# Designs tried in a protein design run: designed miniproteins, single chains. Part 78

Each design is a single chain, and the fold is of that chain. pLDDT is the mean over its residues in the fold that is shown.

## One batch from the design tools (miniprotein)

Design m2712
Fold by ESMFold2-Fast:
Structure m2712 (fold): chain A 67 residues (1-67)
Amino acid sequence: MDEIRQSVDYHGLDAEELRQVAKSTLNGSQSNADDYLARGDEERAQRVLQGGQQAADELLKLAKEKE
């Protein structure tokens, strides 16, 4: 469940740490999407990439807030 991943207190991280988490999120989403593509599931691959991009964008927004 996504709740466990959200247990990390992102508000306690500085801007640099948030950017690192965003990068890891994008890399993880790409890896998961590649796995779905290997199975022929293009729709799930696209949704995983979109979800990862959205999550990364939110983390980058928090990073900008912390400057």
Scores: mean pLDDT 76

Design m2713
Fold by ESMFold2-Fast:
Parts: structure tokens; C-alpha cells; sequence
Structure m2713 (fold): chain A 66 residues (1-66)
């Protein structure tokens, strides 16, 4: 599973418009794919549905594969 940890406030924005605070984590489903949107920006997309899950900045987050 992919776990994204916010290293600062507003580093992760969920598809519903909610933003995560520093220290909060987002666990992505196994069907999730990370797509580059710019040099540091990534979109997490559910490959099963094509639905956007979240957008985050790799310079402001820690990505862990569990």
C-alpha cells in the first residue's frame, strides 16, 4: 500500500477539497496510481475507476510503500 505523510499543512489536497494538516497521512487503495502533473506535483488516481483521489507535492510529503 502507498502511504503519503504531510510534512506541512496543505501538502495533500483530497478530491473532495479537504486538505490534510502536518503529520496527517493518506493511505491509498491498492488500485491507486501516482501520475506526475509537474516537477514536484503528483495526482493519485484510482486505476479501477479513473477517479481522482488526491493531489500532493513531493517536496512537502513523505511517500512510504507498505
Amino acid sequence: KIVITALEDNAIVLADGRVLKKGETLTLPASARLVPVDHTGRAAIDSATGRLLAVFDTSKTKITVE
Scores: mean pLDDT 83

Design m2714
Fold by ESMFold2-Fast:
Structure m2714 (fold): chain A 58 residues (1-58)
Amino acid sequence: GASFEEDLARIQERLDKYVAEGKITAQQKDEMLALAARLLAEGESLETVLQIIDEVVQ
């Protein structure tokens, strides 16, 4: 399985794409990344965290 750092990097990559596409701001990326790190640390799966991000961004 992927480490916490690898999971967080995948989330960061998705958020970077959303910033590049104009769907979120750099500030929103930082806020979402901080939330994602907390959720992963609390035992949420990468898949669940990515679904939450996708629902917020649409």
Scores: mean pLDDT 83

Design m2715
Fold by ESMFold2-Fast:
Structure m2715 (fold): chain A 89 residues (1-89)
Amino acid sequence: SPETRTVEEQAQEALNVLKKYFPDRITDEEQSLATLEKILLKRLAKPSDPAVVPTLPASFEAAVQELAEVLGVSEATAKSILDEFFSQI
């Protein structure tokens, strides 16, 4: 179950999705992992979908779907994670 994984393990799985879809954007894996851990601590602690769902480019759709499946969250939450991650990189 996604809930049995540590935040660090979930961040690593999220990083693997990001490296698959955006390999040229993940230039510092350590910094990216630390950023994902901070985002996931905030987002996974709350069981509800975010009040505002960001609009992402159509090219992000496959990454959103795989991230949602890997983390066991809604697509709305996955979109918020991706938007927040790329705003900090």
Scores: mean pLDDT 79

Design m2716
Fold by ESMFold2-Fast:
Formats: C-alpha cells, structure tokens, sequence
Structure m2716 (fold): chain A 76 residues (1-76)
C-alpha cells in the first residue's frame, strides 16, 4: 500500500539518522545491537498497522519513533 511504502521510506531514513548518531556518540557494539534490533522490531509493528493510519499520522509515528531511539542513544 502507499501508506506502508511511505512508512518504510520514513523509517529507513530514521534508521540511517540513528546509525549516524550511534557512530557519532561512539556507542558500544552491544548497545548499538540492542538499539538497532529494538528499532527494527518497532518498525515491523508500525508497518503491520500502517494501513490503519493517515499519511500525517504515519509521518508523526515515524518522527516519534526516531526521536525515541535518538534520545535512548544520547542517554547511554
């Protein structure tokens, strides 16, 4: 669906930003693995329900998920 494709695109962009922040912060390999695996699980959950949300709600969900994981990485 178009909404699932939008969610995939936005969450892939969010993942790239998270990976860059992890590199910048010199996060341990163990913490990097936990953060990226956690993000992937959250992404899968969003994709399963993407068709139940509007385009604007998908954008808000992707941004919220990105901010949550960036905050977690920064507070390590």
Amino acid sequence: SEREELAKKLLEEAKKELEKEIERLNVSDDDRKKLLEGFERAKETVLKVADTYSEEEIKALAESLKKLFLKEAREL
Scores: mean pLDDT 87

Design m2717
Fold by ESMFold2-Fast:
Structure m2717 (fold): chain A 85 residues (1-85)
Amino acid sequence: SEKEEARKKLEELLEEAKKALEEIKRLIKEGKLTREELEKLKQILEGALEKAKELAEIAEDEKLLKEFEEVIKEALKLIEEALKS
C-alpha cells in the first residue's frame, strides 16, 4: 500500500537523520566544518524535514513525523550554535 511504503520511507529517513546527527556532532566537535559546510548542512536538513512532512501526510503517521522533527531540530540547534562561533 502507498501508506505503508510512505511509512517505510519515513522510517528510513529517520534512521538516516539519526546517523547524520551523530556525524554532525563529531565533525563540529573536531572543528572540521567550515561556515559554508554548516550552511549547506542546514539547507539539507531543512529539505529533509520538508520531505518527511510530505511522507507523514501519506503515511498518516504524526508520531513518526514528531520523532523526525526532534532529531532535525537538535541537529539545526547544533549547527546554529556552531555558526555563531
Scores: mean pLDDT 86

Design m2718
Fold by ESMFold2-Fast:
Structure m2718 (fold): chain A 74 residues (1-74)
Amino acid sequence: MMSPMELLEEYAKEVKELEEKIKDKEELRRQLNKLRDEFIARAKEAFPDDPETVAMMEAVAEMEVREVLRKAEE
């Protein structure tokens, strides 16, 4: 099974790849929101008996999307 850290590292890599590949701000927003939602669903499936770990992973994932979108809006 993947650790929470391994899933977060893979998610962070995917977020970075989208930021580098997608130049259109609206498309970037759509793809990042989709990736975040898919990651949260995956985390819940991987750790169904650990809601605290899932909540932490969700918070980190939301923070990363928010930071990238903040930079894209400026």
Scores: mean pLDDT 80

Design m2719
Fold by ESMFold2-Fast:
Structure m2719 (fold): chain A 70 residues (1-70)
Amino acid sequence: MPKPKVTGATGGARDDLPPEEKQRRSQVGTVGGQAAQKTLQSLEPTLESNEIAGLTGQRAAQQKRQELDK
């Protein structure tokens, strides 16, 4: 039988996080992911757009993190 091997290498792999931190990380990750996807949608599918999307997502996540850490 095929075994699903999806122990996320990034974000959400940890089950031992406190509920508050897990919720916070979920929000930060969601904001970052959404920002990256929106950037990719506005740009043409190129290597450059991929890098820009990554940077935009990281910025959005950092801003959300700062808001939560006020």
Scores: mean pLDDT 67

Design m2720
Fold by ESMFold2-Fast:
Structure m2720 (fold): chain A 103 residues (1-103)
Amino acid sequence: ATPEQIFAEIEAQLKELGRLVVNKAPSSEILEKARQIEALVRELIAQLDLSPEERAALEGDLALFREMLEDYLKDPENPIKLTAFGISLAGLLFQLRLALRRS
């Protein structure tokens, strides 16, 4: 798969993750979808010609995404945690898109 194809799959999987969250799916299903997304993000990072600093930043964004999702799942009625998760998700997508455009 090309980097562009992997990115398109990441966007599709993130839309599905959002649907699972909105529909209050079991945490196990949400975390399994997050693991699939993390694998795709790492595959994309591996295929991009990135500086060590850019790679470290993307890995940091991915780690923050996971941390914010897990924090949200501990208290899914907390709007602050949902907002933090949403911001981390948007940040990861923005940085992946920038990295893809530079390659």
Scores: mean pLDDT 86

Design m2721
Fold by ESMFold2-Fast:
Structure m2721 (fold): chain A 89 residues (1-89)
Amino acid sequence: DAIELVRELLEKEKDPEDKEILRQALLLSRRYGLSPEAVKYLIKALKLVREGKFEEAREYLEKAIELSNPEAAQAIRSLFETEVALQKG
């Protein structure tokens, strides 16, 4: 269950920026029914964006999108591009 996985990660997370990433992943999981595998790749991609590793982040984004329905895939892309823009400042 993707929702349960993200809730567990939220309980353990101490970094406020990583908590925000997890909250966004939780919202997408609730709205679009992401699989646990898709949400893991999405979280990995967003964390790599925070590290400035944009090329590696896009590889994990692609994996998340492949595991998602078209509506979820569009929402995932939008969230990712927003995080990239914020990181580039």
Scores: mean pLDDT 85

Design m2722
Fold by ESMFold2-Fast:
Structure m2722 (fold): chain A 58 residues (1-58)
Amino acid sequence: SQIEILKEKRDQLLEQIEWLKKMYENSTDPQTKELLEQSIKNNEAMAQALEERIRELE
């Protein structure tokens, strides 16, 4: 179903965000931290969009 596919994608993005946050905490390089921060923000925005779409279909 469409809803189940979107939920799976959301859950994968949330897992990715947690992994990126762990990389951010373990990084000592300021430039790498900036890139990770941007990636976290982008993935959080995508996860939010998927959650909104899921709610529209429910």
Scores: mean pLDDT 87

Design m2723
Fold by ESMFold2-Fast:
Structure m2723 (fold): chain A 80 residues (1-80)
Amino acid sequence: SPIEELEEWLEKVDEFSKEELIELAKKLRELAKELGLDLVAELVDKYIEYLENNPDTPLEEQQEALKTLLERAIQELKEK
């Protein structure tokens, strides 16, 4: 289930390095596009761009932002 996969990723976000967060964000973007969550895919693209342009962003802030995107993806899938 895509929802179960997203929930598993959400639980692991606080354990991830910045490099792992970017890789997870890329996976979320691909999954969002596959599932027709176009707005989530666009927001994830902006998240990746922001982190690449702001490498000194605190890890905790990077983790919280990705959690918000994962939670949004889960919510939109539950509304389908």
Scores: mean pLDDT 86

Design m2724
Fold by ESMFold2-Fast:
Structure m2724 (fold): chain A 89 residues (1-89)
Amino acid sequence: SHMEELRRRRQEALEKIKKKLDEIYEKYPWFVSKKTYEQILKFVERVLEVEPERVLKIIDEAENPFDIMVGIIKLVRESDDPELKSLLE
């Protein structure tokens, strides 16, 4: 079924994105504080539940933690989803 395949692909994307975020933080710990990193992780985790494919693309194209933060914030601002908008409040 298409719904089961989509759900499985979303779970795989969530796992890959969390792993990539950890790798980027380990490579660039001096670019962001631990507190800022935790805030980025919270944003990404919540946006992933709603828009996993768009988040995966942002992470895949990111070269540093700043690219991730800017990409996610832009995605949330462009969204009409009230749950995503609440992340920037």
Scores: mean pLDDT 70

Design m2725
Fold by ESMFold2-Fast:
Structure m2725 (fold): chain A 79 residues (1-79)
Amino acid sequence: SRADSLKIALDNAKKLGDDAVEELKKAGLTDKAEEYKKKIDELVKKGQQFLDQGDLKGAQQSVQELVKVANDAKKEAKK
């Protein structure tokens, strides 16, 4: 189902975000790691809430925002 696909996408996006936060920590960017972890955790919670409510459009938007934040964090780790 679309909900099952979005749940998988949300879980994958969370993993991408968690991996990016770990890269920031390894780079010594502790403050940035904490800022991005907070943003990632909030977006994961928001996406799960939309899934629980059956708001598939809201869930999809949360996944897209989460992927963008994760990619931004990964770029910061490379600087």
Scores: mean pLDDT 87

Design m2726
Fold by ESMFold2-Fast:
Structure m2726 (fold): chain A 80 residues (1-80)
Amino acid sequence: MKILKVELKIAASEKDKEKGLEHGEALKERLQAEAKEKAPELEVEVEITLLPDTEEDKKEAEKSMKEAYKKVEEAVKEVK
């Protein structure tokens, strides 16, 4: 099997840390399910990193999510 490792960064305040982890886990599950559907031989490992709730960290989180989706799409094309 081909293994793809991606990082998913979630921006959350200290009070919303638990909710941030729950949202990260939901996004992880969705990415893994989409990859499995398109390329069953591809194993996607998602590492979740929590960031503070600042404007800069929110931009970093958005960028990490876009890069994770792009990496999964590219890996799916390679498995075809």
Scores: mean pLDDT 80

Design m2727
Fold by ESMFold2-Fast:
Structure m2727 (fold): chain A 102 residues (1-102)
Amino acid sequence: DLLERTQKLAAEMERRSEAYRRNAEGLKNPEKAEEYAEWVRSQSPELAERGDEALEINKEYLEDPKKNEQKRKEEALRFEILSGAYEGLATMGRTSARLAES
């Protein structure tokens, strides 16, 4: 039904928000990038792609920090913005589901 679909979408948006948040943290702390990416991969096949994306950016940064520092910072910011956007969508979905239950 509509309520179940709304709840599933909210949960998916919440997982995507957390995945992007962890990817951003991995780019800010390269030593922990693999641990954060492993968590993202463990959530779903779709989120595994997000973890791999963050690892590739971190790998490029480690291979040539001077050339790739700006890209790493911009991509970390992009992931933070995406995390916030998906959290907003999750909150809207949770609110809609709660109102439908009442």
Scores: mean pLDDT 77

Design m2728
Fold by ESMFold2-Fast:
Formats: sequence, C-alpha cells, structure tokens
Structure m2728 (fold): chain A 127 residues (1-127)
Amino acid sequence: MKIENPEKEAERLIDKAEQYVKEGNLEEALDHVERALDLLEKMKNPSPELIARLLIVTARLIQVAEEMGKDDLVERATELLGRVIALAEKKGYKDLKPAHSAVVIILNTTPRGTELLLRASVIAAKL
C-alpha cells in the first residue's frame, strides 16, 4: 500500500540482501530475500533480471549458511529458492537458464548442494 514503485523496492531489497550475505548477516539477508520475493510474486510482469538476481543471492545465502553450520537458515533459504524457481517457471522466463546454471555452480561448492537443489526443485514443483 505504501510502495509507489514495487519493482524499485524489490531491487532495493535484493541489493540489501546481497550486501547482508557478503557480511554474513544471514537473518537479515533471509528477511530481505523473502520480502523481495513477496513483491515479485504480486507483480503481473516481474523483471526477469530481478528474478535472476534473486535466484543467485538465495543460492549464495544457502552456501554461506551451510558453511556457517546454520541448518535452520539452510532449510528456510532452500524453501525460498523453491519459491523463486516456481515464480520463474510460472512466468515462463526461458532467459533465466544462465541464472539456474549459476545456482548449480554456487550450490556445488557445498557438500549438500546437489541435495538442496533437488529439494528446492521438488518444492517448486508443488507450488
């Protein structure tokens, strides 16, 4: 209701989420990812570039949470990754394949990366 430009607000939230992941402030990063996703899900035509960035930052959030042994944050971020994948598929954005490849590469740097990507894909398929 107070957001005049939802796309600019989503971009601002993604910018902050990227910064919080770099700082290791994963709770704030998770909150900003979820808020950006909520805005993009409500938009008729969300920017494919913002969805691509959200895929990548969510994968980075999972990577850092896994490295820090924060299993609860890994679980919550994996659920958000599933929702971002579902949003991309629902909108039919085929140009997001490079972003999906980046997600695979990022998650493959963690011992559970393949398992977590599979779980996110299963979550997306149920949405």
Scores: mean pLDDT 82

Design m2729
Fold by ESMFold2-Fast:
Structure m2729 (fold): chain A 62 residues (1-62)
Amino acid sequence: SIEEKIKELSEKLVKLRKELNIPGPLTFDEWMRGVTRPPLPEEIKKLRDEIKKLAEEYYKNK
C-alpha cells in the first residue's frame, strides 16, 4: 500500500540522515552570525520529494 511505501521511505530517510551526520536547519542566530551549512545531499532531497509526492497522492485519493 501507499502507506507502507511512505513508512519504508521515511525509515530510509532517517537512516540516511544519521549516516551522513546531517545537522539541523540554520537557526536565526546562526544566520545572523554568518554561519553557513552545505546544501542537503541530493539523496536526502530525492527521498523527501518522493515521500511528499506519495503523501499528496494518498490525500488526493482519500
Scores: mean pLDDT 74

Design m2730
Fold by ESMFold2-Fast:
Order: structure tokens, then sequence, then C-alpha cells
Structure m2730 (fold): chain A 62 residues (1-62)
């Protein structure tokens, strides 16, 4: 169904964001980027993940 396909798409996007977060941590550690900049980027990605989790939850409840 279209609903199930959308839920799976959101789950895949969430997985991609988790991978981006891991890559960000590796890159900033290697480049010795200021921790404040890294934390700000991490917080943005985490906020997107949380929003996706809420949307998935709402669709699952439907």
Amino acid sequence: SALQRRIEQLRQRRRELVEQLNKLNIEHTEKRTPSQVRLEEEQRILAEIRALEEEIRRLEAE
C-alpha cells in the first residue's frame, strides 16, 4: 500500500541520517574541527531524526 511504502521510505531516510551523523563524527575528529561546530551539526541531524521518528509513529498509528 502507499502508506506502507511511505513508512519504509521514512525509515530509510532515518537510516541515512544516522550514517551521516557517524560520518560527521569521523570527519570532524580527523580534521580537528572546533567541537562547537560539530555539536551544532549533530544537533540538526538529531532533530531531523526525531522528526522522522514522530512522523513514522503517527503514520503507524493511522
Scores: mean pLDDT 79

Design m2731
Fold by ESMFold2-Fast:
Structure m2731 (fold): chain A 104 residues (1-104)
Amino acid sequence: SSRLEQVKADVLTLLDQTVAFLEEHLPDRPETIARVQALADRARAHLAAGDVRGLIRTIGEIVRVLKEVLKENPDLPPVVAATLTVLISALEFERRRLERLLAE
């Protein structure tokens, strides 16, 4: 399905953008970067294997980690907090798209 291929491409781009954002704007949090990178690698592996359910679960885990960063760090610069909120929303949007495709 061309629809599934587009969702896969969008997810890969969003995973890369999420990791790059953390590396650039939160370099003082190497454990958080490592956790998200490991989850992004797991998401890519699920995607390569055609495991849509595994991908959905792993995106949910990334969202949980990013929400944890926001909750534990209320003193983050406003632009960083706003961008993390946008990334969380984008990941949840792609997760919903994958859930709809799985229901087909």
Scores: mean pLDDT 87

Design m2732
Fold by ESMFold2-Fast:
Structure m2732 (fold): chain A 106 residues (1-106)
Amino acid sequence: SLEELVDILVNSPSDEDRLAAAKELIERGEVETVLEAASKIKNPFVREEIRVMLAAYALTGKIPDLSDPNDPLHTAALIWLNLHGLTVTSPLEKFREALLKYAPPP
């Protein structure tokens, strides 16, 4: 469920489980939910990997295989970050602003 994925993302003692929950939420289109939940995450590794996932997804609609350092979607994440003046350590509010700017016109 959505609530169960959010709980895993915020509270799981396993970084692997937290990142898997973030990936599932993003692939479901629950990007706003991930941004809100990620604001509660203190682990810098998990925080940075979520930003990579969001950036790659924003540019391509796909998330990199985090276990494969040669996945070209890592480059896609860097391209999107660069286009918006962001880095993997940028505040989540800046990610939210960048994502909202590309909403389809009414």
Scores: mean pLDDT 80

Design m2733
Fold by ESMFold2-Fast:
Order: structure tokens, then sequence, then C-alpha cells
Structure m2733 (fold): chain A 72 residues (1-72)
């Protein structure tokens, strides 16, 4: 459903924010990497579902999330 795709995107965004906060706080790199991996999993799930539903805006936001992580 579109609601599920949005929930997955929101969870990805929350995990990404937590990863950035952990990194700024000086957490061990393996902990930071795990949080980014969780964010990536949620963004991938949101992207897959958004593409199946034809939600171009949600798919774009999920791709942007993945690109931000990959650019690190």
Amino acid sequence: SMERARELLERGEAAFRLALEAERAGAPQDVVDDLYAIARMYFRAALTLAERLGDEELARRAREGLERIDAL
C-alpha cells in the first residue's frame, strides 16, 4: 500500500538521522555503519514498493536517501 511505502521511507529517514547523530557523538564506526545499513534497507524497501505502486515522488525521495548514504 502507499501508506506502507510512506512508513518505510519515514523509518529510513529516522535511521539515517540517528546514524548522523551517532557519528557526530563519536560512536564507534561499526555502530555508525550498522545504522546506515538499517537506513539503506528501509530506503530500498520504500523504493521497491513505491515503484510497484507508481508513486514517482516517493520513489524519488527513497533514491535520494540511498544516494546520500552512498556519497558518505
Scores: mean pLDDT 88

Design m2734
Fold by ESMFold2-Fast:
Structure m2734 (fold): chain A 87 residues (1-87)
Amino acid sequence: SELERELSESMYGKSGAERLEIFEKYVAELIEKSKNEELKKLAKEVLELTRQFAAAMQAGDTARALALGREGGKVAREMRELAEKEK
């Protein structure tokens, strides 16, 4: 979707902390707008995985960061699919 592309582009060239802030704002807006408990659950899971990814990167644990990034991407896709169904 265009929103996914815009999010990716907004994170390009940003620091890890700035990317986390951008993503947290996006997830918070989804939680506020949706009354779907499953969507809220997925949004919270994506946010937690993103925070764990940032912590792994700060610790220099590249292998863990890659695994968390992969899982976060999968959950984020499921979250976006549910958000599109509610529109």
Scores: mean pLDDT 72

Design m2735
Fold by ESMFold2-Fast:
Structure m2735 (fold): chain A 80 residues (1-80)
Amino acid sequence: KVIDLVKKAAEEAYKVLKEELERRGQTDKIPVVEEFVKALEDEAITAIKNGDKERAKEILRMLASLGAKEYADQAIKELD
């Protein structure tokens, strides 16, 4: 299901960003990144439910750039 792939992409993006922030000692930024990734997840799911495939693909490309390339690319293919 494409929504399940979106959720996995958001989880992977958050994991990658959180690990990077921890390595840099910027743990104070983790809540901001968590909120940002959750907003992208919610927007992508809303776009999919509304049939706005172009907007959903834009958000999925953002998630791919944040480290979730595999799941995001699979979700984009599912929307094609």
Scores: mean pLDDT 87

Design m2736
Fold by ESMFold2-Fast:
Structure m2736 (fold): chain A 70 residues (1-70)
Amino acid sequence: YVKDVVYGILLAAADYLIDLAERMNRQDLVEETRKLKKELEEAIKNGDWEKVDEVGQRLDALDAQLLAER
């Protein structure tokens, strides 16, 4: 059950980052984040927690990059 909550949070984080990158006019980061969201959705469907964790770390890195570009 807890995994489902974490999955929902990560998917919401990906959507948040896509919106943020779009508002900052960073098309390159929009495309990168959309690819990560697709990888995340596939990892969730497969129950691949290791991949979910990897994608989560990459989303955190993108969030830090977008904040630095402000």
Scores: mean pLDDT 79

Design m2737
Fold by ESMFold2-Fast:
Structure m2737 (fold): chain A 106 residues (1-106)
Amino acid sequence: MEEVRRLVAEAGRLFDEAIEAAKKNPQKAVELLRKAGEVASRAMDLADPETARAIAGMFGAKAVELARINPEVAPEAISLLRELGEKHPAARDVAEQAIAEVEAIR
């Protein structure tokens, strides 16, 4: 699905920008992560359940990466992952696994 691929690519670009911002500006990284989550959620709405779970897994992995770079991002990353799982029940378990991984960062 060409539209899903475009949205996933856009979310990926927003994640790259968030990673660049994370060390010096965690608030900017959170804003970019929220935008990436909105784009990813739209892609998930257009995708089949299996593809939606894969997109959620990608979002979760990037949220964990951001929290590892700057732990100040963790509370907002957890909130966004919970929201994603609530909006997309088929991906709830994937979102919950990512939340557990973020919570394991000490």
Scores: mean pLDDT 85

Design m2738
Fold by ESMFold2-Fast:
Structure m2738 (fold): chain A 82 residues (1-82)
Amino acid sequence: VEELKKKIAEHAKGLAKKVAEADEELKERAAKTAEEDKKLAEKYAPEELKEVLLLAAEAVLAAAKGDKEKAEEYVKKAEELA
């Protein structure tokens, strides 16, 4: 479980960075995917992984909206849970 939480946090960090550097069209698609990921995590994620998955999705969503500071904050919180 701990290894999986770490991988989720690392993936979110990399994805948020790429999304922040993407064009507006790709950012819009990333935001839609992140919103869907949040809904799936809230409904289906095991309790042990729910918080890190929600933080990962929030990081990508913030990056897609151009909020680099919030994206970095969510990544940091996800890393602290791993």
Scores: mean pLDDT 80

Design m2739
Fold by ESMFold2-Fast:
Structure m2739 (fold): chain A 100 residues (1-100)
Amino acid sequence: SAEEARRLLEEARRLAEEALKSDNPLVQVAARQIIEAVRLLERYLETGDPRDLLEAEISLGMAQIALGVGKATGILSEEDIKLLEEAIDKVEEAIRLLKA
């Protein structure tokens, strides 16, 4: 399960780094927050520090807010939405596995 969480985090990072190539500043904000959540969760896997898990959930929440604003305002491309949603889903699944 830790190995499955690591795989999901690697996939989420790849998707977020792809999204980061967007010229849209809101996509870049969301992607950077996903990358930060991945970094914090990878640190949590090494340390077991619940503060890292909490900070990762906060960063993920910030990414979700940025995506929500972008979808509501219609300024995001379908590809950017897909990349961000897939990355967020993978981070959420990794968190679920780590809390089990």
Scores: mean pLDDT 90

Design m2740
Fold by ESMFold2-Fast:
Structure m2740 (fold): chain A 81 residues (1-81)
Amino acid sequence: RELVERAAELMGSIKVNGSEAAARALRTLGSLPREKLPAALELEAERQDLIAQAFAQQGDTDAAKAYQEVARLLREARREV
């Protein structure tokens, strides 16, 4: 739960389109039942990795690294549940 909130804070701090919506989505994932949480966290981490790849292709390496860090935090949260 703490790692999901840290990921949401990171998303809220970067100045990219949809960062606030992404932060809200991450907080919503943290409220899921424990049985569904690991699969949902991994799916969202994969989604964040795809977004990071898209930013890297556009040359926005800072945004790409930020989304990769969010994916890493989501996978760490998955290991804790």
Scores: mean pLDDT 68

Design m2741
Fold by ESMFold2-Fast:
Parts: C-alpha cells; structure tokens; sequence
Structure m2741 (fold): chain A 55 residues (1-55)
C-alpha cells in the first residue's frame, strides 16, 4: 500500500525533474556530462520524494 504510493510519487518526481532539466538544457549540446546531470537530478528528486513519503 504505502510502497505503491511512494513509488508513484518517486516516479512523478523523477519525471518532473527530468523534464525541467531537459527544458533548461534544451538550447545546450547534450554531452555525457549533461546526461549525467539530468540523471542525477531525476535520482535526487526520486530520493527526496521517497524520504518525504517514508517520514
């Protein structure tokens, strides 16, 4: 029950962070470094959402 809610919020947070980061970087060339930054932002958002739900 709680896990499904947490997973949904983590997924939504990750997708939103990825979308926003891509939007910020849309006019910049996508390098390996930029891809890592986008992935890191998504992971960070998912982790934050998980911590908020497990509180």
Amino acid sequence: MLDDETLQKMTDAAREALRKKREELRDEPVTDEKRHEISAAATEAATKAMKEELK
Scores: mean pLDDT 74

Design m2742
Fold by ESMFold2-Fast:
Structure m2742 (fold): chain A 83 residues (1-83)
Amino acid sequence: VTIEEILEEAKLLFNKYKDKDGKLNFEQFKKVMKELEEKFNIKFTEEDKKYFEKLFKEHKDEDGKLTFEQFLEVVKEFLEKVE
């Protein structure tokens, strides 16, 4: 599985879970990550969970949510450093 394949699935999941503002809050973000884990047969460790929570907090906007662009940066950074 390539990073490109995971990013394409992440884009689809963003559209599935985004709110009316077109953004993901932390609960919706966790649902996206859970479905990525399931679809690519990946098991996130406690260290992985702590890391993507940190990335969410670093990239969130003033509403405490991720835009599509911020979400893609979080997923890309997570995949490059954890996988």
Scores: mean pLDDT 81

Design m2743
Fold by ESMFold2-Fast:
Structure m2743 (fold): chain A 112 residues (1-112)
Amino acid sequence: ALEARIDELLAKTPLLPKELKERLRELALQQDEAGIKELLSTIDPRAVEAFEWGIEIARLEDEGKTDLHAYIAAQLQRIGFEFDLSLIKDPLVREAMILAYELGILLYEVRT
């Protein structure tokens, strides 16, 4: 169920404020991608980029089930995300980026 998957992601974010997590949960249940991006932008613009990156990787992995080029592109983008994440010094921003990335993947999977 979508709700349980969202709650599992939020449980991995001890540094994020409770109020922010409650708002993200509500927006995610509504599948309000625009609202999620707006809320993530209040933490850091890199969290918005991570969310969009998650959506794109999920799309490429779905295409990659029948297209080797799309599969390879998805793997390269995962490496790129891990590299960008390694450059983040602020643990709150890092946690928000990981959550945003996983949430982007989840919301793509749910709509397909």
Scores: mean pLDDT 88

Design m2744
Fold by ESMFold2-Fast:
Structure m2744 (fold): chain A 125 residues (1-125)
Amino acid sequence: MLKLPEEEKQFLLALKRVAEQSDERELLETVLILTAYYLSKKYNVDFFLILDFLSQDIEVDPELVERTREALERHWPEIKALLEKFNLTPEKLLSLIVNNKEEELEEILKEFEPILEEIREAVLG
């Protein structure tokens, strides 16, 4: 059972919906995976339980989706620059997580964490 706060679950579902609706789907899927990994560390929850949760077709508040889209768009140039800096794709990021490349993941997460927290605060605060 996934021990994430309900607000964080809704935030992840909103990110998933924004990615599904976007022309830059692969980049936004990378952000979704990275956010899921960040929350797995923040709440000491199994990352793969979060992925199992995200594989389910769960409805999300359309207003939350729109707030999430707006927050992402505000930070999009910075997010894209960091994704390019680390050459991150969904496949590369999942590979790092599956192979327990914790040092590389910590370096990536350290640079993304301030942006992820600003987005989270804008959407949930």
Scores: mean pLDDT 87

Design m2745
Fold by ESMFold2-Fast:
Structure m2745 (fold): chain A 84 residues (1-84)
Amino acid sequence: MNEKLIEEGKRKVSKELGIPEESITLEMIIATLAATDPEAAKAALEELYKQGKLSEKQKEEAIKYIEELAEAKKKVEEEKRKLA
């Protein structure tokens, strides 16, 4: 159960997009946080899979995509840190 990660994800997306937490969907968490909070994005993805809204193959492909985006963002942030 990933409820805590999903609630934290909703809070972050709500703040970033300026819309209420109750209006944030699991798909919005994935789309908004894939690169910045991959754990919240993966938690939302697991919840979509449990709800039968995506296949096992789609889940695996989406997890790989989230991890690739997070890795790319980490490299960008590490580069910025060297300039600070």
Scores: mean pLDDT 77

